# Designed miniproteins, single chains: the designs that were tried, part 98

Each design is a single chain, and the fold is of that chain. pLDDT is the mean over its residues in the fold that is shown.

## One batch from the design tools (miniprotein)

Design m3398
Fold by ESMFold2-Fast:
Structure m3398 (fold): chain A 82 residues (1-82)
Amino acid sequence: MTEEELRELAEEFARILDELLKDVPGFKGVKSVEVRIEDGVAVVTRLELEYDVPNPSEEARDKIATAVVKAHRRVNERLAAR
């Protein structure tokens, strides 16, 4: 996979996370995403999120964890269809 393809995957992860987290209180957007391919699977190796609040609620943290899992599933299902 090329550096350009990895950048496109990072942008796809960022878009999915922005969509899934837009209603989380204090969430302002995805600041940065780094992606690596491990055993044919796209994995987020670094994720930075921008927040207006210093301590996300437990509900917000659960939504973030769920969004990351959903983003990995969506991206890897699309890659597997290739």
Scores: mean pLDDT 78

Design m3399
Fold by ESMFold2-Fast:
Structure m3399 (fold): chain A 69 residues (1-69)
Amino acid sequence: AQAVVIQPASADIAPGESVTLLVVNAGSEAQTATITVNKVTGDETTVEATIDVTVPARGHKEVTVTKPK
């Protein structure tokens, strides 16, 4: 079972746009969640960035992701 929930679980953003994700840890211990930023061009998906967020036990973190132009 995953104790970490990301809201929204996924979002599509254009180059230069930002989205704020709420990362919630329902577990009893601090956990690290990984947010992967993908570039989708037609049928190709490329990983552009990876963001690691450590969320305290029974807590939350807000993470703002900005897509490069």
Scores: mean pLDDT 76

Design m3400
Fold by ESMFold2-Fast:
Structure m3400 (fold): chain A 82 residues (1-82)
Amino acid sequence: KLKELIEKIKEAIKYLKEYLETKNKKDFEKAIKLLEEAGELATELNLPTEVLNLLREAHLALVQEKIEEAIKYLEKALELLE
């Protein structure tokens, strides 16, 4: 389950980086879905509030089209999980 969460966050980062290069809406939509799934898993696993807050801040950044900020929040979440 933790490994699944880490993989979803890594995939979300990958699609966001692809979106920055290609501007392909499908990559952006895929990243949002992965981040929503990661947030649900993080809550189920009762992870530290800091991790939950980083995932929420990443989601908010994506809603505001601040893609680079979202990537930074997700990378910080991975640092805490690994």
Scores: mean pLDDT 83

Design m3401
Fold by ESMFold2-Fast:
Structure m3401 (fold): chain A 103 residues (1-103)
Amino acid sequence: MEDIRAVLDALRAHPHAHYFRDLPSSSIPGYEKNIKDPVSLSIIEARVAAGEIRTLDEFEDALTQMLMNVIALYPLDSEVYRAAVEMYDDALARVEALRAERS
């Protein structure tokens, strides 16, 4: 659990983390229709604290859902879209490093 929290701390320190700390506005066109599982960094932190995310697989699934939601809502050329891909790539690399250390 502490290692998942360390990855979350690194993501919160990212230059564009402010886009993902809280849920995007529900007034964004297509939000309610396209986003059935809303995920933000704060929601992931709450799920980790509640013991709902206990494994690296569960953590990666939550990160993937957050990225998928951004892809559904934002244009490919937007800063938010590119920031989400960049943060996801960094998070995935950190998760894979933790998997290698644990195997």
Scores: mean pLDDT 76

Design m3402
Fold by ESMFold2-Fast:
Structure m3402 (fold): chain A 72 residues (1-72)
Amino acid sequence: DLLKKAEEYEKLSEEYLEEAQRIDREYTERAEKSSPEERGRLLLEGAVESARYIGLAISYYTTSKYLKKLAE
């Protein structure tokens, strides 16, 4: 069932976006508590890790949309 698979992929995409937001929050909080010298590095590391999960979310979201079109 294409519609069921589309729904499952959409949920997975949402979960990856949620993880990206969690990672961003965690690194931002750590950066705020860190020395000025460490702050920039922590923010960059957080951004890189978060971006990876956003990429996964986009992949699953676009596939879900494609499957929904096929199910029409």
Scores: mean pLDDT 86

Design m3403
Fold by ESMFold2-Fast:
Structure m3403 (fold): chain A 97 residues (1-97)
Amino acid sequence: AVEEINRLTEKLAKAKTVEELRRVLRELLALHRQHPESAGHALDAIDVALQNAKTVEMLEEVLRAAMELLRHLPDDLELILRAIGLILRAIGLLLDF
């Protein structure tokens, strides 16, 4: 799962359209649901997506993905707080538009 998530992270760093971003994020979330142990790597991937988001629509897709990931995280406070941090950062960036 880690190798697959690293591949998706590279795609997220290079995503230029909302459609591409949405597709890769959906693949990431599906992979995480199959491999919950990869949660830390999935959070790292969403952080890369957030850093690469250039439009309101891209930020909304990242926010949606972070919220969906939070719903399926293991019972680990550190991972939960990381997901909440990503959600708050995405909201903050949206408010700056």
Scores: mean pLDDT 85

Design m3404
Fold by ESMFold2-Fast:
Structure m3404 (fold): chain A 95 residues (1-95)
Amino acid sequence: GEVIALLRRALELAEKAQEALSLGDYELAKEYAEEAIRLLREAARLSGDARVEALVEAAIKALRDALTTPGPLPTQQAFDEALANIRAALALAEA
């Protein structure tokens, strides 16, 4: 229950970060991405499923890459990877 709630909120924030970036608001995108990373770290700590933990760790790395990668196109690709990993983790946790 708690892991699922954290993953759902992280997904919403990561989607908002991607939308903010698409609108040219890098600062807002960064704020949403940093909050998503915080919730993903908590989900990984609480998760007892190694598969969910691995996907969450991959999503955290992708969001960090999005915040540190120079240029808008590499940042967009990193967000796409993060969203895919969060959705996969959520699907496994909800199964």
Scores: mean pLDDT 84

Design m3405
Fold by ESMFold2-Fast:
Structure m3405 (fold): chain A 75 residues (1-75)
Amino acid sequence: MITIYRVNVEIVDDPELGKEIQKEVDRKIEEKALKEGSVSAAEAGAIANEIIQKRMKELGLKQVNVVFTSEREIR
């Protein structure tokens, strides 16, 4: 039994940026799941936070309003 936590990301100030970040988060979580067989809630949250911080830095943004929701998936 493989347990994977996913994170849903919404950026209230920029919904399109939120969608782009969501795609990257989903991709990184899936890559980790394939390599390690599981992703914890903490690991999923860390991946989401890293991607948000990277995108903010690339776009020159100092602050965004972000909503996170975690979901458990069993495979």
Scores: mean pLDDT 78

Design m3406
Fold by ESMFold2-Fast:
Structure m3406 (fold): chain A 72 residues (1-72)
Amino acid sequence: LRELIERALAALENDTVDAFLADQLIRAGLMTPEQAAAALAAREAAMTPELRAERERKLEEERRALEEALAA
């Protein structure tokens, strides 16, 4: 549990949450590596400055929540 939370926190800090989730889905057999790569590319192509700012705000909120979970 703690290891998983620490890994998720690192993914949030390094802006690799999508890659982390894609890896979990690939391991579960729910997504292929090709589908994951296409989804990540499509998301990046759709980003505007406003969407990037919104993403950074949400990542900060999630990071704080995970840090609180680790501290408990």
Scores: mean pLDDT 67

Design m3407
Fold by ESMFold2-Fast:
Structure m3407 (fold): chain A 94 residues (1-94)
Amino acid sequence: LETEESDESLLAVGLLIKGVDLSDEKEVREAARLIEEYMKERGEESVVMQIVPQSDPKKVSLYVVRSAEEAEEALRKANEGGEKVDVYVTPDVL
């Protein structure tokens, strides 16, 4: 069992949003909307966001969010100065 040829393949058991430009307010809002839809589809009150910079995948940021507004704020806080990120969304499982 191998993933398709991608060495950057991050295994996510939830929603994956690739290539969000944190300097683009429209892309940040679209990512937040997708996260809210994922929460509604699953009936989840909260989800964990893993924000992975494409330039340095080791600088992962983790946020627990409950709404599109909180997801947008998490993306804004992860922005170190205009960067593309991959966002992994999983249920908040303790």
Scores: mean pLDDT 71

Design m3408
Fold by ESMFold2-Fast:
Structure m3408 (fold): chain A 67 residues (1-67)
Amino acid sequence: EGAEIDPTALYDALAPEQRPAFDEAMDVLARGGPTAEAYAEAAEVLRRAGVPEELVEPFRRMAAELA
C-alpha cells in the first residue's frame, strides 16, 4: 500500500548533525506542497546531509509517483 512519511520517526532516526537537514526538508514540503518538485528537493536535502538511503527513499518514491 502507499508508503507514508512519518516526520517524528524520521527525526528520531537521524543523527544530531542531520537534523538541520530534516528541518530544511520539511520547510521545502511546507512551501511546495504535495508536488513532485517539493519531494525531490526534500530528498536531495536529506541525501546531501548523509541521511541513510532507507529514510530518503520514501521522498524519492513520492517525487517519482507525482512526476
Scores: mean pLDDT 76

Design m3409
Fold by ESMFold2-Fast:
Structure m3409 (fold): chain A 91 residues (1-91)
Amino acid sequence: MSDEELLAAIRQLEAELPQVKAELDALVAAQPEKAVEILRNAIASAEGTLELLGEFKKQTSNPEVLAAIDALEAKLEELIAWLRAELAKLE
């Protein structure tokens, strides 16, 4: 993947993140009996993405790409924190 392709992909993911929270809220409301499973799966997916972004940071020296990865990592960490707080309410 080129730095330009990676930057475009990261920016697209960052733009989509606000909708992920609303989609998860809707999915939990539709299937409350599976809420714990849904939230745990969402946390695992977000953590996996965070690990992948860490590997991408090792493969680039482009400051724009690094800044975009840092911004997405921060937003993913906020999402994981929210998901863990929601999961704690159901425990």
Scores: mean pLDDT 81

Design m3410
Fold by ESMFold2-Fast:
Structure m3410 (fold): chain A 118 residues (1-118)
Amino acid sequence: MAAPTVVIGDDSEANRARLTALVEEAGARVVGTARSGEELIELVRRLKPDVVLIDVAMDGMSGIDALRRIKAESDIPVIGIVGSDEAREAMLAAGADDVLYKPVTAEQIRAAIDRVLG
């Protein structure tokens, strides 16, 4: 595809809207958003995005548990969005391909997408 496709996992509607705007500003296309880890896993299976962006804190299944499941079932790169060094370490240990710290910018999102896609 001309622009990378992205699925976003975040439990906050306001944060999902903000991340969608930032991803689009970064030149990628958001094809789905999930409020829970379970919904994220279902969307990733159905839509097969080029990249997944995931907040470590999500309703129901944690972002880390969703990350582990996605990585067990596919080779789709996952970028974690974290608020702490401890969360970064946990996401990387669970198989995240890259991690960004809150607050994130469109420039940081674009750079991370470019790194994980090669």
Scores: mean pLDDT 84

Design m3411
Fold by ESMFold2-Fast:
Structure m3411 (fold): chain A 88 residues (1-88)
Amino acid sequence: MPLDPSKLNEEEKEKIKEELKKVTTEILEYILEEKIEKAIEVIKEYYKSLGEEMSEEELEEARKELEEAINDPEKRAAVEAMLEKLKK
């Protein structure tokens, strides 16, 4: 782990929060548009920016979770609620 959360100052924490909000919003929008592969690409690139590479197994598991979020009405409603909260 190249990034140690316990060593982050307030400015670095705010920068991380803003980046997470941006990345999360983009991922949730792609999920609702049923663009799973684009959502996976955003997740993969974000992890690479933190110095972590996702394994093929982790990418496949993430893909399955995103497909469930689209096909399960309860999970889809949760994604929509999260996106609305992030846009406010």
Scores: mean pLDDT 75

Design m3412
Fold by ESMFold2-Fast:
Structure m3412 (fold): chain A 93 residues (1-93)
Amino acid sequence: MIKELIDKLVEELKKLAPELKEQIEQIEKKLNDIANAKTKEELLEELDEFTLVALEMLSSIKDEKVREEIKEKLNEYVSKIIELKLKEIDEKN
């Protein structure tokens, strides 16, 4: 489930900004790091790292409309991933 959300987000980001392929691959790596977190502490650490990479990518986007669309997609998918990951951590404790 979380992996499917990551894959869908990455696909959508690549369609919106194909020129940002390298930055999107860094986002995918950080999302997979989030998916692999085993504790709430690890999840928070991975989220901090993700936020830095996401802000760097967003700052590189010159088209305001594309930037807003990507920001919206990141917020939507990442919130769902976090929700599912917190539930998974609570169930595996």
Scores: mean pLDDT 84

Design m3413
Fold by ESMFold2-Fast:
Structure m3413 (fold): chain A 64 residues (1-64)
Amino acid sequence: MADSTLQALLGSDAFSRSQALFMQAVQYALAGKVDEARRLLEELRARGADQSMLDAVEEAIADA
């Protein structure tokens, strides 16, 4: 089979959703929408996102 297990793993709904939420949270923080960024941070935390993602969003909020 030519199918990549990496593509399947990276294309998983859970991984893609967490990455999308992370990017959206950072964009909200950069736009000054801190309340929206904090809501997405809590959603990421509830989903068990990597601590590095949570820390990055918190830093973006703090710098906003």
Scores: mean pLDDT 73

Design m3414
Fold by ESMFold2-Fast:
Formats: sequence, C-alpha cells, structure tokens
Structure m3414 (fold): chain A 60 residues (1-60)
Amino acid sequence: SDERIAQLKKEIDELNKKLETLEREGVRAAIEGRDVTPMLKEIDELKERIKKLEAELESL
C-alpha cells in the first residue's frame, strides 16, 4: 500500500542518517585509538536492517 511504502521510505531515511552518524563516530574513535569493534558491529546491524527494508520496499 502507499502508506506502507511511505513508512518504509521514512524508516530507511532515518536509519541511513543514524548510519552516517555512527560511521563518523567510528572514524573519530579509530583516530583516537579507541576500540571500534562494538561500533562496527552496530554499523553492520544497521546496514543489514536497511537492506531488509529496501528489499521489502522493492517487493511492494
């Protein structure tokens, strides 16, 4: 439905903004010599979630 398409697009956009923020924080943490492992894990989880939502959007 058009409502579901709009909801998916909004959620994908919001998750992409969160991903950009985490990627910037990850670069900063790496420069500072902090352990980036938990941040990389969260980035990977966000990318997988975005991929699933994009797949759902493409199926509608």
Scores: mean pLDDT 85

Design m3415
Fold by ESMFold2-Fast:
Structure m3415 (fold): chain A 87 residues (1-87)
Amino acid sequence: SEKLERLRQAVLVLVQNGMSMMEKLGFSVEQVAENMAVALYQLQRRWGISEADVLAVMDEVAETLDAKQQEILAATKRIFEELVAKE
């Protein structure tokens, strides 16, 4: 799906930007993960992607990442699931 490929690219960009925020601005893993989760939640709603598809894309992206990036994405996944559960 073109939407799922765009989502995969968005997740990769968010991880890369999060790493930069931690290195340059002193953001914590939790702060980066919260920002990423909100962004992904907004994209999920706007593009009409299922929660299952968003979680699957995050899991696929995690396989291509280093340990620190995987830590950020795991925290992001948890917060994203919490945001979806509130709706």
Scores: mean pLDDT 87

Design m3416
Fold by ESMFold2-Fast:
Parts: structure tokens; sequence; C-alpha cells
Structure m3416 (fold): chain A 79 residues (1-79)
């Protein structure tokens, strides 16, 4: 998940800078890595990925969406 965290951080930085094309590229790579973790049954990796996605949406001014993603991450970890 280190590459997924890095991709999410770069997506957040690009989005804050108004670089929509770079933000989309990094978000796409992040989602690819998150989906790979999900397919492998890596529950902790999926939960960490959802937390990074929540940080992205929070940075975009969508705190309610970010909260829902954090709640889902906690649900996955507890199961």
Amino acid sequence: MEKAVEAAQKAIEAAKAGNVEEADRYLTEFLRLLNEAYRKGDKEGVAKGLEQLAKFYEAMGLPDFARALREEAERIRKE
C-alpha cells in the first residue's frame, strides 16, 4: 500500500494546485492499487486505501463523503 498512499498524496497535491489532469492520473493509479488490494483480500490495505481516499475528498471540500469513506474503512478493519 505504500505506492497507493504515495499516489493518493500526489493526487491531493495536484488537485489543490488546480492540476486536474495530474490529479486524475494519480487518482486512477491509486484506485487501481486499491482494487488490487481488495482482490487479494488485503482488508488492512483496503482500509488504509479508503482512509487515503477520504483525505483526498476532504482536501476537495467534500467532508461528508470523506467521513463515509472513513466509516467504511473502520467497518472493514473490525470484520
Scores: mean pLDDT 78

Design m3417
Fold by ESMFold2-Fast:
Structure m3417 (fold): chain A 59 residues (1-59)
Amino acid sequence: ALLTALTNAIEAKDIATALALLNSLKKLGVSAATIQSIVTAILQNDFATALAIVSAALA
């Protein structure tokens, strides 16, 4: 559910929703380094890289 919601937010370029969902992933044990990489990609409008990192982290 979180992967789908986060993917949809990133594809819609909904930065606020994507960042809120990333806070939930941090609570589930996703590393701070992985979260930081996703945030950096989103803020640089590199949504393809952000989606690739999310998919790898949640697979």
Scores: mean pLDDT 76

Design m3418
Fold by ESMFold2-Fast:
Structure m3418 (fold): chain A 62 residues (1-62)
Amino acid sequence: MKEKDEKIARAVGLELRAIGSYLEGNKEEAIRDYKDAINLFEEVGDKEGAEWAKKRLKEIEK
């Protein structure tokens, strides 16, 4: 598997974990996981993935 594809898969996994944490009321854990996902998307140059994750992060920070 290409390293970029593996990092994207990890970022998506973090987004799913963040959604779960948010639904459980653990907003701080959700925020952390979204920030980690954004970092991974930015590392691989996936600007669309990073922007999507940033939008989700802003929604839960409200």
Scores: mean pLDDT 81

Design m3419
Fold by ESMFold2-Fast:
Structure m3419 (fold): chain A 84 residues (1-84)
Amino acid sequence: MIEELAEKIAEAAVAEDPSLDREEVFKKAKELLERLVEEYGVTEEEIKKMIELLEAEVAGDKEKAEELKKELKEMMEERVAKKA
């Protein structure tokens, strides 16, 4: 899951700027995502939603991307509220 999201981030970044090293972007994205899971308790459901968001943004589906952003924000707020 984390690896899949990191791959999507690397693909999107290289598509925007072809001068970027895909492997370096992938490694950096993976490390950041692993830290988010470890430090903030990001769930697999949130990661799946992030993948859907990246796919919607790459497809240019702005309406779906905004809906997914709202869902992610609600999921994050619920997780933070439960974490004492």
Scores: mean pLDDT 76

Design m3420
Fold by ESMFold2-Fast:
Structure m3420 (fold): chain A 85 residues (1-85)
Amino acid sequence: MLEELLKEIEKERAANPELADPQTTKNGEEMREAYLKIKELLENGELDLEEILENGSLAEQQVAAYLTGDEKLAEAARKLLEERK
């Protein structure tokens, strides 16, 4: 769920103060868009995790990792988030 994903991100930010960028909350809209997109692809059986890992946005990778439990996507998303700092 989007609310749960956003709370998880906030918890990670609290555990790592260096990730607490004032602009990080702007990810909320990108997360919502990614959630709707990935959920639709998942429901249609069209979700390609390799494509998301290679070409997906940070938000798309985080949402896909959350919905599928894919550790590699979660790791890739964390790396992209760190590069955004």
Scores: mean pLDDT 63

Design m3421
Fold by ESMFold2-Fast:
Structure m3421 (fold): chain A 84 residues (1-84)
Amino acid sequence: DERERLIEELAREIARTSGLPLETVLRMLRQALSGERAPPSLAGLQERLYLLVEARLAQLEGDEARYEEARARYRALAAEELAA
């Protein structure tokens, strides 16, 4: 499945840049995409990971509208975190 391959690719990139174990990143990404709720302390991170995957998938599918929507939601979430 293309979606699964993209999730694995993104997880490897996040693991490489963050220093987190690949298995941890994969679990978090899959939980975000499945709609499972993270603990409150990780809920923001889960939503951000979901939006990053959605933006990447939309970009690769050529869905400009979905890409811009995911990007706008990501920026709004980041602004809320800065304002808190």
Scores: mean pLDDT 69

Design m3422
Fold by ESMFold2-Fast:
Structure m3422 (fold): chain A 72 residues (1-72)
Amino acid sequence: TTGAILQELQKLAEALKAAGEYTEENRELLGRALDAIIAGDYETAIAALRELKARVSPEAAARADAVIALLE
């Protein structure tokens, strides 16, 4: 459900904040993913999350993977 996806995105945002990785660039990627999810464009959301995953700590990357799994 959209609610479950948004909850996992929130957990990803909290993981980024905890890791000191809640940067402008990472916020832009999260915003792109959120906008795409709301629009039903899961391909764009997955692409943004994969780009984010490549740039962050393993802990935050695991949270991004959890969101991607819900979109697939």
Scores: mean pLDDT 85

Design m3423
Fold by ESMFold2-Fast:
Structure m3423 (fold): chain A 72 residues (1-72)
Amino acid sequence: MEALVTALTEREKAEEVKKALEEAPGALEVRVLDHGDRAVVVGTFESEEAAKKAAEEVAKLEGVLKVDVTTL
């Protein structure tokens, strides 16, 4: 069961967050989307457990405003 991690970030932090999600265990694909004065980084993960661990690590990063995990 796949899951998504969605992180709303400051624009300047989007690349750091993308890299963190790409390096997380169970990461399948990571995308960065422009969101006005912000960025949204979306990571697809192989499992909800992998997504939750990645979200926890990403939430610790400076410039991350919101993190959500959605089960697919």
Scores: mean pLDDT 83

Design m3424
Fold by ESMFold2-Fast:
Structure m3424 (fold): chain A 94 residues (1-94)
Amino acid sequence: VTPLELAFGKTVRLVYDSAMRLRRLHQNDSKVQALADEAIRKANEAGLAFSDGDYEKAIEYLREAADILSQVDPGSAEIIRKQIEELEELLKKQ
């Protein structure tokens, strides 16, 4: 497993963990449930793009997930964005 693969997996996990936490905290809020589901879908799309070697598209999907999550949880979105910055630096060094 490469450093890039590990960093990507960590970032995807942060999106999933944040979305699942929002689902648990806001069980009766259909808008928050929909946003969490959308973020999870973006994380899945990022994983598929990464598997295809389309790293730029994978990062774009992760940014979209962070933007979605920022509407409810700006703190978690900021952490995800910092991890995305690390991913971009790893890509530049390859």
Scores: mean pLDDT 87

Design m3425
Fold by ESMFold2-Fast:
Structure m3425 (fold): chain A 103 residues (1-103)
Amino acid sequence: DPKLVADQILLAVALESLRDAIALLENGEDRSKVDSELEIARLNLQRLLERGFREVEPVLRLVEEALNTEDVEKQLELLREAIALLEEIVGENLEEALKLARN
């Protein structure tokens, strides 16, 4: 299914951008680099939501809150929660894809 492949790519890119944003924050990198990674995540999550992938809406909310905070500790907390939720979504969708391949 081309839609399933596209959704998996969007999920993977969003997840990696969030992981990169946390690494940049933990290393004390410039806010502009962090915001660039968060904007990549935001855009890919928005595309997923527009494609009917409603499960990503809580993740998108956390990323938008992270973009709007200047408190590094709160930003890290929000992004760690976003990654945990997105990893759960990715795991569930991989299980569904594997079930479809067995039928």
Scores: mean pLDDT 83

Design m3426
Fold by ESMFold2-Fast:
Structure m3426 (fold): chain A 70 residues (1-70)
Amino acid sequence: KFTPEEIAQANKFIDDYEKANNKTFTQAERETLVQAILKQFTAYGDALPVTERNLLRERDIKDAFLAFEK
């Protein structure tokens, strides 16, 4: 289960992506992206040093967004 802080961070990544790419996601797309991003938080939890975790997480979050491009 995810904390409110993790959910807020996931939504922040989506908001930042929308601004950077001049894109607006539907509510359904946003909910799907939140779940995808939260999965990345779980995957890179305590397994990696902070620096490496942040780099891999940023990459995988970008890949999740690209999966919704048409």
Scores: mean pLDDT 66

Design m3427
Fold by ESMFold2-Fast:
Structure m3427 (fold): chain A 86 residues (1-86)
Amino acid sequence: AEEALRRAEAAFAAGDYETAVRHAGEAILTSEDPEVQARAAALLARATAATTDPKVIAKGVGVLLAAIADGKDEAVAAWQAALKAA
């Protein structure tokens, strides 16, 4: 989970938004750590907002819906906060 977050952060810094969304989603869905979930959700929101690829956007939205279904409330809150800050 933390490793997935680190990979997502590196991909985002490199402008690889598809890889950033993939690894951020992995970190959100596999971590039970609220801090990791919040950081990954914020990165997911930023990467989804930065991309113009509708397939990558759809993947980002899919991760958010899965996080809601899994009760990852802190990830959802962090995603909303990051979207407002963008």
Scores: mean pLDDT 78

Design m3428
Fold by ESMFold2-Fast:
Structure m3428 (fold): chain A 130 residues (1-130)
Amino acid sequence: MEEAIREAREIVEKIRKAAEERGLKVLAVDIKESERGVGIGVVLEPSATVEQLKEILEEAGLEVVFEEEGETMRVVVGEKRVGESWVVAILAAIRDDVDAEEAAETLAETAMAMAEGKARAEELLKQLNE
């Protein structure tokens, strides 16, 4: 767990750097941890495109597993295995009428739940193959 939290902090710094290199503002970031995984929520300015969000996650060393372009929100999800744990990051470009800090917390909680789900799925698959 300590290793996954340390990696999550390093991922956040890589996300910030990749966003800055693209001239994109990071409005809010939150990290949520559990015994099985770590979730990162990042809210960027509304002008950030899905392609830019994907590039940011890939430069941070995450595998992009989901993308969605909605009317009010653009979202990309990336994941990385760290030892026995998963780190999941959700990057969103959200309209300026949304509270960025509240959005980042919700994204981090969702990402943490996804990380826990992956850890549980791997445990079940290992038991099935043994």
Scores: mean pLDDT 84

Design m3429
Fold by ESMFold2-Fast:
Structure m3429 (fold): chain A 98 residues (1-98)
Amino acid sequence: MEIDLEKLKEIVEKASQNEDLRKALKRSGAIDAADPAFRAGGPLNHGEFLTMIAEGSKDIELMAKHLQASRENGAGDRADPERLSPSGLAGRIKEELS
């Protein structure tokens, strides 16, 4: 999977600066996609969200819109800085889509 790391870094940095975006990213499944508890439920179809990322959605606005939509869902307060790193996030997305 070829992901634009610069765009991914911008999204991760924006999420780390904005607590709401960080939580929304986690709730969307981009970070916790492989976690059984998260994958088992949630109003947001995280598979579709991951597909959007994998298809090269480099549009930060579109990404932010999806992240904001996921704020309405509950996923807990667990946040791992390693999961928010560009390499960590890209790895999780690739693994989930494989």
Scores: mean pLDDT 43

Design m3430
Fold by ESMFold2-Fast:
Structure m3430 (fold): chain A 73 residues (1-73)
Amino acid sequence: SVTVSGANAAEAGVRAGREAGVGAGGLATSLQDLMKGNVSAEEAGKAAEKATGAKVEVLEAGPDGITVRVTPA
């Protein structure tokens, strides 16, 4: 498992995708929906799992940044 933080959803998604070897674009998009308030943290995690095939957990999300844990498939 990889735990990564970023100042925004795109940074966190790209970093987590790169470190975990998953599709960074799909992960970043799912996390952006969370930061826009369109979905819950659980929904964003499930969407990221569908996009990447990896288990994705949103640990923190707010104005100070976002932290996710990715477990590669």
Scores: mean pLDDT 76

Design m3431
Fold by ESMFold2-Fast:
Structure m3431 (fold): chain A 72 residues (1-72)
Amino acid sequence: SPTQRLENLIKQFNETVRNMDNLSNEEAIARYNSLMEEFQSLLPNLSVKDQMIAGSYITGLAVMIVVLKREQ
């Protein structure tokens, strides 16, 4: 289901953030870009509530990518 896919993407996001110290900035940026594309592709199939949740994660991913790019 779209909701279960959203929950799996949130889990992957949290795992990536927790393991960030084991990733290069380049690897972290690539991972966050991949996650952002997956969250964005899921948006049209979600309820309004789940779209708001997914949107918050998309915003967080965009901020992380910008911060990591500036530290290169």
Scores: mean pLDDT 86

